Designed miniproteins, single chains, continued (4). Designs and how they scored, part 27

Each design is a single chain, and the fold is of that chain. pLDDT is the mean over its residues in the fold that is shown.

## One batch from the design tools (miniprotein)

Design m12915
Fold by ESMFold2-Fast:
Structure m12915 (fold): chain A 70 residues (1-70)
Amino acid sequence: MDLVGELRALLDALLSSADQLSPEVLQSLYRHAEELVNQLPPDETHRELQKRLEEARRRLLELGKLRPLE
């Protein structure tokens, strides 16, 4: 499968379903997306997806569904 396409779908699901999914599921999906982003080659696509991952993190923190890093 296309890794970039899977990451975009995963990030869209995180943002659109944040209110509907449990914190445990959202944290699992977020960690998975984070690991996949870190496996991308160091190019503009990596930077774009890293930015979207950060947006998802902010949304989840505002909903109280994600623990801060560390």
Scores: mean pLDDT 75

Design m12916
Fold by ESMFold2-Fast:
Structure m12916 (fold): chain A 90 residues (1-90)
Amino acid sequence: MEEEIRKIAEESKELGIKAINESETLENAKLAAVRQIRDLGEKLGLPEEVIREIEAELTAKIDAAKGDKEKIKEAVEEAVRRAVEEALRR
């Protein structure tokens, strides 16, 4: 189970980073990042409240990045780590 959770998270992270790199606008990169984290949280069976908290933290970090795609990718990686920690806490 733990290895499956980490594999799902790693695949989600890779897809999110790819979508951000392929995004033509910073707005599309932000949308791709948020969508990927919500999809991951749903796949891991996280409670809606927890998914919303992770999305809020991700959005705050993206806004603080002021359009830097590398920092948006870092924010996605942090959100993925948080989602894994919440899934494993159960």
Scores: mean pLDDT 79

Design m12917
Fold by ESMFold2-Fast:
Structure m12917 (fold): chain A 100 residues (1-100)
Amino acid sequence: SLLQQAKKSIDEGNYSQALSLIKQAFNNDKSLETQLQVLSLLEELKDKAADGKDFDTLNEISLIVDDIIEKGHPAIKDQAIKLDVDIGVETLKIAVDKVT
């Protein structure tokens, strides 16, 4: 599946490919199950990007999460909002580390 390929891309450090595959999966299947898997992979990718201080990847995840908040299943919107907040916190930590 697209999500299995995305997970492999995350594990291989190919975050750009992972994001593309995640975005395709979300656009192709609006089921709650697929959206929960999408959020789980975005959370894993957020953690890896934060650990690597990868601002560009964090920003790209945030844009996909914003799309999920707008178009996603009502049951996952609170989880998506929490993920967006968590991305903002990690982005601020990276910024503070660079100026202090």
Scores: mean pLDDT 85

Design m12918
Fold by ESMFold2-Fast:
Structure m12918 (fold): chain A 80 residues (1-80)
Amino acid sequence: SVDELGRRLEELSARADALIQQVRSNPNATPQQLQQVDQIMQLHAEAVRLWATDVDSDPAGLEAQLDQLGQQIAQLQQQI
């Protein structure tokens, strides 16, 4: 549902923000971790764009984007 997609976006936004702050505040962060942060930022920006413009006409597109964002967040979290 659209309500569920909005809830997922809010959850993943909060997780992304916390993770980005954690990695960027760590002086020992690897170039690989910083690259993963950049990927998460790009996926999040696209999810926000889809929510603002396309959620009512193409909710499947947003769902796929949120799935990708969630996978990247989980992958980076396992490395720190």
Scores: mean pLDDT 86

Design m12919
Fold by ESMFold2-Fast:
Structure m12919 (fold): chain A 105 residues (1-105)
Amino acid sequence: VVPPIDSYIDAIAAAAKQGKDKTEAIKNAGKKAIELKASPTIFGAGLGKALASGVKAANLARAAYLFSLGKDDEGVEAAKKAGLDEEAIKALKEESKKLSKYDRL
């Protein structure tokens, strides 16, 4: 299974590059990640790939991972470094927490 975070990072990176509707792209990526039954292990592996792809993608993956661990303050800081606005950060936090909750089910 392709790590769900890879699709998540790709969707957010595409939205950021276009400067449009980041929130919708984040929600769609989060929905796909839940559908793929993302685990913390797969999420961590995806973070490594994002780090290799560049600093912006790495900060997006890091923010999602930190939110999934409940480290909200660190996640917000990483998301701001990736250039996300407040609405995009809120959407990323919400979707990342859904991934963590799914792993607990």
Scores: mean pLDDT 57

Design m12920
Fold by ESMFold2-Fast:
Structure m12920 (fold): chain A 68 residues (1-68)
Amino acid sequence: MAPRLSHVDITRHDDGNITVRFYGEVDGRVELVSEVTVPGSKLPQLREGIAAIREVGGLRGVTESEVT
């Protein structure tokens, strides 16, 4: 069964990079499905993409955190 997306965690690092973690349900458990690290300059494009996924109901929640 394809993993059903549950939520996304966006972590901003003090070095300016951003880590995006996609969590989904796999066999009835919430597990990390994918992890991508991008430069902070990509944050606007990243937020736009996440907003598009959220609009079609493909995402239940988004959390943002900052490491300082």
Scores: mean pLDDT 73

Design m12921
Fold by ESMFold2-Fast:
Structure m12921 (fold): chain A 86 residues (1-86)
Amino acid sequence: GLQKRAEELREEAEKLQKESNKLMATADGYRLLSEELKPINPEMSQRLLQLSEEALEEAKRLQEKAKELQRQADLLKANIDRLLQS
């Protein structure tokens, strides 16, 4: 039913948000390591910044998808609430 679908969308959104958070943490790790290496090896520092940017871009994609799934879950919840009021 609609309630089951709304819950599945919410669970998937939560999963994607957690994956996004892990990628953001990975990106922070690359950025910090890049800062440490900048005075020693600027080329490796730049590569780590690129990896950080790639991780942030992927995290952003997952976060946007999570927001969309959450919106869909909220719409289904609103429809269920309307049906229960009838």
Scores: mean pLDDT 87

Design m12922
Fold by ESMFold2-Fast:
Structure m12922 (fold): chain A 82 residues (1-82)
Amino acid sequence: SKALEIIQQAALEASKTAKTVEEAVEKFAELLKEKAEELAKADKEEALEALRIAIAEAEANPDEPGAAALLAALKEIKKEIE
């Protein structure tokens, strides 16, 4: 899935530049916002499905560090693509 690859690459880039898990989540959110257009172009329906899965996983793990910030960012990106 190209949409999943874009999301995974954003997460990897965020983890390389951040010093803490919280910073990694914030950087990941920023990178996803920058890549929202590429996510929509890859395949809108596939991108929305990948985001729905990511949102569900974040909601299932609310105690994970940065989960609330990640969930908010994922929901915002989904609205931009819809």
Scores: mean pLDDT 72

Design m12923
Fold by ESMFold2-Fast:
Structure m12923 (fold): chain A 63 residues (1-63)
Amino acid sequence: MVKSFGASVGTERLSPEQAEAYTRALRLAREGASVAEIRRAAPGLSEETVRSVLAALEEHRKR
């Protein structure tokens, strides 16, 4: 993985496929799916992105 010092600009400009995959990943995470299951259903997302979605959902359910 190459690290750019301005990395994270792409988050706001997700492609339509990535945006839809993100929504699907969130839905699966709410149903208790693992990172591997989510990546199978949304292969357009990186493992890092899937893990971020899961972490955000975990934070939300605790509050």
Scores: mean pLDDT 68

Design m12924
Fold by ESMFold2-Fast:
Structure m12924 (fold): chain A 57 residues (1-57)
Amino acid sequence: SPFAHLPPERQAAARAAAEKAGITDPDELKGVAMLVQLGKTPEQAVADILAARAAQG
């Protein structure tokens, strides 16, 4: 799991936020997990990953 390094409760929240946003790409899921580990909310982490996707074209 890309969220394996997070506590179980934070894993569930990060996964739920990613699923709600339709994020299924393994590298984007790792990005969400990393940002949550750095102290961002799951919703903010998802927003940052979606913004990065848009910036890549």
Scores: mean pLDDT 79

Design m12925
Fold by ESMFold2-Fast:
Structure m12925 (fold): chain A 106 residues (1-106)
Amino acid sequence: RKEALKPVGTAFKRLLDSPEGQKLLEKLGIKKPFTDEDYKKLAEQIIRDFDTNGDGKLDKEEFKLLVDSITGGLVDHDAVFEAIDKDGDGYIDVEELTDFLKEILN
């Protein structure tokens, strides 16, 4: 069940360690070691960047765009989404994305 998250976690960590990722962290005012509030700020920024309808959460299509942007599209998007969408409502909110980032970045 966590195997689907490993490629995404590795890709996301590489992105944050890149010059582009460092600029994002600087923009958000966050630095390692990350606090719970830092993970929340990162999750909120990701949702803002990929939330096309402005509802404050990511659907499967918006999440696929996020994952494709960092992994090159070579992952099982449905398995990754289902592993993060803990309540099964078909959306990823700030809380679920924050928990995911804590899991993959620690």
Scores: mean pLDDT 75

Design m12926
Fold by ESMFold2-Fast:
Structure m12926 (fold): chain A 71 residues (1-71)
Amino acid sequence: KREEAFRHIEEVNEALEKTYGDYFAPASGYNEKGLWSFGPTLLKSKEEAEEARERARAGEPIRSNLEPVPV
């Protein structure tokens, strides 16, 4: 569900912000333009957290895997 995914993203975001500060790149997209969470491949482990930080530094947030869901 979106709520559960959103909460999971928030927890990951908090952990990443605590670890990487402003360098953290949220895996969540924009609700108005897509989904808040992505597939499990983006936020399934601590390794994803570190990769998100690197992508944020490079200007490539992990939200790139957000695919539109037809209404």
Scores: mean pLDDT 48

Design m12927
Fold by ESMFold2-Fast:
Structure m12927 (fold): chain A 61 residues (1-61)
Amino acid sequence: SSMEETRRQIEELSEQAIRAIEQRDYVAFRQLLDQIGALRPQDPEGTQEGLQRIQEAMNKV
């Protein structure tokens, strides 16, 4: 996949993870974190940015 496609996937998964934590759906949240982590070798920077946005959302809960 292109870097743009991988980055888009990470952004979408990160958005879904934020919604999961807001809804207290910890099962979906864990699965989404695993999916984001699996994309780290393809886009380490995008993965780091996604996880940082998730951490920011967790700090608001």
Scores: mean pLDDT 85

Design m12928
Fold by ESMFold2-Fast:
Structure m12928 (fold): chain A 70 residues (1-70)
Amino acid sequence: SRREKEEELLEQAKNAKTQEQVIKLIHEAGRLGLDGILGNIAAIGVSKGFDIKQLVEAVREALEIAKEVK
């Protein structure tokens, strides 16, 4: 279900070791139309010390992708 997929992606973000992994998860959430969790995945990346500007840019890209999926 949508909720189960959202929880799965958030758990993957918490376990991510690299910024690239977090960015890929943000883009994947966008492709799946899960725009409600994009900010949460980015916030997890920021909490790990990753670059906030790159994470915000990934969220913007994912939001544009999510608009096209609807």
Scores: mean pLDDT 84

Design m12929
Fold by ESMFold2-Fast:
Structure m12929 (fold): chain A 81 residues (1-81)
Amino acid sequence: SVEEIKEKFAKKVEEIAKKLPADVQKKVKELLEKAMKAETLAEFAKYMSKAVELIRKENPELGEEALKLFKETMKKMKEEE
């Protein structure tokens, strides 16, 4: 289901965020909460891309990891339609 895909993505992004400073972790979690409450794929993508950009600004390598995960997640969500 789309909800299961979203939950798996959020957990993986939280694991990446644990490697970042606490203030960045808090901001990423806030964006993840907004994404999980998103009613459309477009809103989910909006908040997730903001979270990925935050991670990239703090740590480029972790940001690339998060971006790859985001792209894979978006592909899976589209395939579940």
Scores: mean pLDDT 82

Design m12930
Fold by ESMFold2-Fast:
Structure m12930 (fold): chain A 83 residues (1-83)
Amino acid sequence: SPKEEKIKEIEELYKEVLEDLEKSEDLEIAKGLAQSFLSTVAELVPELREEATEQARRFQSLSKDELIEELKRFTKEVIEKIS
């Protein structure tokens, strides 16, 4: 179903982005990767665009560890809302 395909796309992208974030030694690159992921989520799930935009703003003040934890939390919430 379109819903199942959307969830799989988000899960696959999340896995790739998370791996890249964990390996990144540059915080600005890590923030850019996380923001790109949120932009993709906003395109796939327009209903959550406002939440994704707010999360992207919050990323500007986070450390790498906080960025990873917030990305995990937000992605889980997105999947739960569209499931």
Scores: mean pLDDT 83

Design m12931
Fold by ESMFold2-Fast:
Formats: sequence, C-alpha cells, structure tokens
Structure m12931 (fold): chain A 95 residues (1-95)
Amino acid sequence: MKEAEDTLRLIDLEIRNIERIIEAGKNGELSGGSLIMQVGLGQRMIDGLRLELERLREQGAPESVIEEIERKIRRLQELLDRLRELAMKMVEEEK
C-alpha cells in the first residue's frame, strides 16, 4: 500500500519537525506567536491524518498497518499538545 507507506513517512517527518520546533522555541529561536501558528498547522495535519486513516480502513488496509498509523498519530498528538503548552506559556510571558 503506497498510500499507507507515504502516510507513515509523513507522520515520521512531522514528529521530527515538531520535536525540532519545540527545541527551537525553548532556545528562544521562535516567538510564542510563531509557535501558535505551528500548533494550528500541526492540528490540521493530525485531523487530515485521522481522515486518511479512516479511508485506509475502508480500503481494507491490514490491521497491523492501521495500528501502526494510529500509534504514530497518538505520538504526534502528544508532541503537539506539548508544543501547544509551550506556545501558550511563551505568549503569556511575552505579553
């Protein structure tokens, strides 16, 4: 399944991207406003990935593949929640 492989690759790239953004925010390389924008982009990506996951289920993707995608989406959501908390804190501190 090319679509499932592409989805898994996209999630792995986004996990790495969000981890890098969190580090940059902590180091003062990004403003709180920039982090809020990144949270919005990440949430839209997760919403799209959840729709794609349902589409893959409808197309008869193997349960093992569905489970792996769900696990990675969960990891991505955890990272996005951490980014959101950092962004809110920084926005409050920046005034």
Scores: mean pLDDT 85

Design m12932
Fold by ESMFold2-Fast:
Structure m12932 (fold): chain A 61 residues (1-61)
Amino acid sequence: DNEKLAEQLAKALGISKEKALYIVENYKSPAKEIAKKTGVSKKKASLGKAVARAARQALAA
């Protein structure tokens, strides 16, 4: 579930659940765009994006 993944990601990155949910839902967007939309660093956006992509691939398999 996107919401559970967002909650775990928010705790791991030290960001709000709302910002983490945006990353999870928009993981195909460039990290720079995610960073601008959420206010998180590009590095955190890139990490969150990679985690969301990996989790979706694992759940789809």
Scores: mean pLDDT 79

Design m12933
Fold by ESMFold2-Fast:
Structure m12933 (fold): chain A 80 residues (1-80)
Amino acid sequence: AAAARQAALDAMRWRARETVEYEDGSKEEREVELPAPLRAFFRQVLLDTGRRHFTLTYEETIDGKKAKVTLEVEAEPAPA
């Protein structure tokens, strides 16, 4: 049933990796916790399209420096 599918999706593990490329060419990569609103958004896309892997790129100013941020998100089934 739909409720069982939602429970299975809620049990999925969400991994997010952030890559920040600064205007000076320096680059930082880290694993980050996916904020609840973004997790809800990607969960909806997974439900609608079946896609488990997402990449989002945007520009942000961090400490007065222009940075290009790439967020890579993967939905993994709970280990069974």
Scores: mean pLDDT 73

Design m12934
Fold by ESMFold2-Fast:
Structure m12934 (fold): chain A 82 residues (1-82)
Amino acid sequence: SLKEELEKRLAENPHDIDALGELLGYYLTDPSASPEEVAEALRRYIEALKEELKKNPNDTRIQRDLELAETILKNVLPEYVE
């Protein structure tokens, strides 16, 4: 399955931003996904984006994606904000 393939990629590279973004998209399109699963996928994605920004602080694409992901967590899943 797509989820199993993405999790395999993440086992090799936990901060694979493309894989984390696809996994988040998978949960957002799966009607059986719990809010907790969506929140966890979103937090994993945010963590990877923050680590990438430490390596490349001027990456405007990563900055934008991080702002969007944090906005989603805050506004759609506020009960899961740390």
Scores: mean pLDDT 81

Design m12935
Fold by ESMFold2-Fast:
Structure m12935 (fold): chain A 103 residues (1-103)
Amino acid sequence: SPLAEQMIAAVDETERSIEEILKSIKDKKRATIFMEASLTSLSLLLVTLAKDSGQLQLAQQILDISTETIEKMQALYNAGASMEDIKKVLFEGLDKLKELARS
């Protein structure tokens, strides 16, 4: 569907942008804030696209995945996990958003 294609493209562009910008951020706290802000911004866009298409259940599922992903990233940061582990959780969340768009 056009909606699915647009959502997947937005996730892919966000992933590419995160990969590029993270190369220049060495501070773990700043990198984590940047990743959380990027997912929050993406989620707002995807929710708007879903709502504009009348897909309220899809909008809720996007919020649920995004909230769960941010909570997992915050838990890892507080536990002293590596930047690589926090990034892995973010990218797993992004993959879930793409799978949701395909369904």
Scores: mean pLDDT 91

Design m12936
Fold by ESMFold2-Fast:
Structure m12936 (fold): chain A 100 residues (1-100)
Amino acid sequence: SDEDIINKFREEIKKLTEEILKAQTVEEVRNLADRILSIVEEALDKAKTVEQVKKIYDIVMEEFDKVREKATPEQQAVIDETMDRIKELLAKKAEELLKK
C-alpha cells in the first residue's frame, strides 16, 4: 500500500539521519548525506502528485530536524547543506508536476 511505502521511506531516512550522529569524520557524514539524497531522488522520481512531494518533504525535514539538535557543528553544516539540496530537488519536482 502507499502507506507501507511511506513508512518504509520514513524508516530508511530515520536510520541514515541517526547514523550521521555516530559518524566520526566529515567524509562519513557526507557519504550518509549522499545516500539520503539518492533515496530522496528515487522517491521523487516515483512521485506523481504535489501532495506526494510534500509528504517526502515533511518526512525528510522532520527526521533531519530531530538529529540536527544533537549534532556537532561539523555534522550540522553537512545536514544544512543537504537539506538545502533536498529543498531544491523537491521544488524542481513540484514545478515539473504543476507545468502539466
Scores: mean pLDDT 86

Design m12937
Fold by ESMFold2-Fast:
Structure m12937 (fold): chain A 63 residues (1-63)
Amino acid sequence: SMEKEELKEKLLKLASDPNANIDEIIEVVRKLKELLKPEEYEEVMLEFQEKAVEEYRKLSEKL
């Protein structure tokens, strides 16, 4: 489904944006949780966390 893929891409883009609105992240996560199977949701959340940690690590190196 295109909606699932679009929301996944949006979540990963938000993970890479240090100025991302937390309310928007919560809304995208909520929609993904409703659309995905539990296993698929866990995989997406792990990818989100890994990407967010990587981007914050890169930011700390520039400070």
Scores: mean pLDDT 80

Design m12938
Fold by ESMFold2-Fast:
Structure m12938 (fold): chain A 68 residues (1-68)
Amino acid sequence: SPELVDQVVAGVGVHLDDLRSRGLSPEEIREEMERVLKQIERHLSERLDPETTEQIVKRLQELVEKQL
């Protein structure tokens, strides 16, 4: 649902802000976010079809890269 996607995007944004505030390097943030995105993918796969899950994860990966 759109609400679930918005919640996940917001959560990723909050986590990125937290990692930056802790003084992590872009490389450390990328590594941590890769782990977070894998966990999100598993969670989304419980509620959404594989194609939709893949599309959302790809969008989140692009969002993370733009914030680094």
Scores: mean pLDDT 80

Design m12939
Fold by ESMFold2-Fast:
Structure m12939 (fold): chain A 81 residues (1-81)
Amino acid sequence: TTLEVRRLSEDELLVTARGTAADADAAIQAYLERLRAEGYLVRARTVRATVNGEPLTDENADKVTASDEAVIEVLVVLEPA
């Protein structure tokens, strides 16, 4: 699993996780909790998700397994508490 963080502005990050669906989701959640533990008010939204190279949709979300290949991109906005 890889986690890449790109700073878009002083308070905006693009976080991209690549790996299995379970590992990618866990890596993003762990990163967001670390930011919250450091005292930030964290707002996050998924801007893009793909599973096995296909866009994640409501139709295929229920069929995703933990071992499927996933790329998840989350926009993170940091607000000082």
Scores: mean pLDDT 78

Design m12940
Fold by ESMFold2-Fast:
Structure m12940 (fold): chain A 64 residues (1-64)
Amino acid sequence: GPSPEQLELAERAAARGALEALEADPSMSVDEVRRIGGRTAAEELVRRGVPREVAEEAAKLAVS
């Protein structure tokens, strides 16, 4: 599974993505906000060289 450092990074990225999405569209559903947050987290981790499977697992945990 992801390291504590990778999970913390995913949580920060997910929160940033979620906040930006809500600022752009305050009427966005909670489900869609979580989806965008998770996608943002996975994308950030992959950009930093984290393997896709680990990045996706960390992103899922970050939005749970």
Scores: mean pLDDT 86

Design m12941
Fold by ESMFold2-Fast:
Structure m12941 (fold): chain A 61 residues (1-61)
Amino acid sequence: SLDDIIEYLSLAFGISKEKAQEVVDLVKENGEKTSAKTVAEKLGVSEKTAAGIKEGLLKHL
């Protein structure tokens, strides 16, 4: 579920559930056009890791 994804992102990356929700909403709204750089900045990860997370989210959204 989306709630499970949000909880996973929050716990895995040490961010608030609010920030995890922002990432999910960004990917849901923008799809493949979602900026990997913006995701990376929100999660505190590399752009490579963020691109992988984006692809994973797109498969579940």
Scores: mean pLDDT 82

Design m12942
Fold by ESMFold2-Fast:
Structure m12942 (fold): chain A 55 residues (1-55)
Amino acid sequence: SPALEAARAHIEENRKIAKESIEKDPRYTPEEKQRRIDVIDAAAEASLAALAARE
């Protein structure tokens, strides 16, 4: 579905922007950055899995 492909692209773009924001933030230690990135990745993977279940 074009709508599901657009939703997937939107999730991946938001994931990329969120991760780049954390990676560039000088307030976080490398360990804190990794934990925050792991949370972002887990949320994106859950959203992508939910979209895949609709196909």
Scores: mean pLDDT 86

Design m12943
Fold by ESMFold2-Fast:
Structure m12943 (fold): chain A 100 residues (1-100)
Amino acid sequence: MIEEKVKEMKEKLLPQIEEEVAASGVAEEDRKAVAEKLAQQLLGQLERLPEAAKKYGLPKEKVEELLLEAIVLAEFLAEKFGLKELSEEVIKKARELLEK
C-alpha cells in the first residue's frame, strides 16, 4: 500500500530533514516564510514532474521515490510550521500522481 511506502520513506527522511532544519542557519522567525516558499516550489515541481520525467527519461522507481519524499516533506511542514492547507495540496497532488 502507498501508506507503507510513505512510512518507510518517513523513517528514512525525517531524521535528515530535522538535521537540515537545525543546521540551516535560518533565523527562527524566518523559518515559516522559508517553509512556505519551499512548499510552493514543491507543488510547482510536482505539477511539472510528469512532463519532466517523460522529457528526461526518469525511471518509474525514481518518480515514485520523489513523490513519496514530497508527501513526507509536506507532512513535516504541516506539523512543524502550520502549513496545513498548502501541505494538503502537495499531498493530494503527489497521491494523484502515485495512483496513475
Scores: mean pLDDT 79

Design m12944
Fold by ESMFold2-Fast:
Structure m12944 (fold): chain A 90 residues (1-90)
Amino acid sequence: SEEELEKIKQIAEDLLETMEKLAELYPDNKTLQEALEEIKKLLEQLKKAKTPEEARELLKKMVEIAYKALSELDPEFAELLKERLEEALK
């Protein structure tokens, strides 16, 4: 549905905003900076998604990239972010 697609897009935009704020706090963290660039590219693809299924696949990739980068920085925060994103998709 269009409502489901818009919800997924909003979650993806929220994730990018979180990653941008963290990348500003840790400008020398190469893993985090590279993760941010990859997530930006995936979000541009997600904005063009025509189906909730396509959008979910792209969001899943964004979450995996974010979780990996954040787990190296703050594993407790990474788990909280993952839980929040899983709850938001319900």
Scores: mean pLDDT 84

Design m12945
Fold by ESMFold2-Fast:
Structure m12945 (fold): chain A 77 residues (1-77)
Amino acid sequence: SMEKKREELSREARRQAEEMVAAGVASIDQLKEELELLNTELLALRSLPDTPERQKRIAELEKRMMILTAALQLLEG
């Protein structure tokens, strides 16, 4: 189901976020900056005609944003 796939993606994003936080490789400010850059690219891509290449890039951006959002939530408490 779509719900199960969403839960699996959310768990994987959380796991990757926990690894990033444990490694100490990102600050709150760095995560916010990357999220703003990714969101800007995502909005730009969504304003263009839909193509398979753009769909793939959008999916990649959404996955990365999910990981960074989870990491930010962990660091902010």
Scores: mean pLDDT 81

Design m12946
Fold by ESMFold2-Fast:
Structure m12946 (fold): chain A 65 residues (1-65)
Amino acid sequence: PRTVYRLRVTAYDEDGNVLLEEEAVVTDADGVREALANARERAQKLHPDKTVGSVVAETTGVEEL
């Protein structure tokens, strides 16, 4: 059994518009940091003419498996 955190990860431009919204499943702080970094890179790749202003992770669920 392990604790699993379901995250909603949202990347915004410098004006606060949503560039990317995705789900991630993580078990620790390193997983959270990686999910944020991956979302930032993916948002920038999808929107090369825009600047990524912020990336936010929101916990949507906690599961013990």
Scores: mean pLDDT 83

Design m12947
Fold by ESMFold2-Fast:
Structure m12947 (fold): chain A 106 residues (1-106)
Amino acid sequence: MSKEEKAIEKVLVLSTKALIFIQMKIDETTDEKEKEALLRALQVFQEGTLKVIQAIKEGNKEEAKKIVDDTLAELRRIAEESPYAKEVADFIERQLAEIKKIIDEL
């Protein structure tokens, strides 16, 4: 298995944990505005993760790291709308930091 394939597997594991956490928070909220913020956070994280995987496949380590940083910045903007989105953003920031370390080891 290549270094890139191992990195993608690790990213997928971390992403799955993050997606489960976001979905749990969506299921817990009864406030429509908080639910909308969480759904936006879910979409941003899913799109960011797919772009990171693509950049790794293309061997573009710097682009992969930039996508992580851009994804985190967008999640932080969403977090300004809701306390639930902030908790999710804080959790996802930790997962994105681990993803960035995986990219740095490529």
Scores: mean pLDDT 83

Design m12948
Fold by ESMFold2-Fast:
Structure m12948 (fold): chain A 51 residues (1-51)
Amino acid sequence: SMEEERIEALAESITDFVSMVTGETDPEVLAEVKERAKKRILELRRKGEAE
């Protein structure tokens, strides 16, 4: 769905920003950041969407 695509893109942007700000370059750590970001975004989107 559109939501999945948006979440993926946003999570990548967040991960890139975190890497830039913290200087983290470990791909394992960045992959974990991305996964956590995706779950957080989903949680926040669901809370705000209120269907």
Scores: mean pLDDT 77

Design m12949
Fold by ESMFold2-Fast:
Structure m12949 (fold): chain A 97 residues (1-97)
Amino acid sequence: SEAEELHRKGSDLAHQGGQAYLQGDLEKAKELYEKAAELFRKAAELSEGEKKAESLKNLSDTLFNLSKVYEDMGDYEEAKKYREEAEKAREEAKKVA
């Protein structure tokens, strides 16, 4: 399905974002995590039940990683925004599963 393809692409980009972060490339990590989060959001919108919960959980994890990247870059306002969005996605995932 389109949702499963979007989820897979999001997972691939989130993995690449983690690799960039470990290499100290904060701008690349930011770009990859932002793209991954968008794909997981779209996958969740097109999904129901357990598959939606999985996409929302991966969205939450990606947004927490993105918040850490912004924090390391000194952008505390964006870091807080993404941390709050991550918490909302995690709570939504619990309600859908």
Scores: mean pLDDT 91

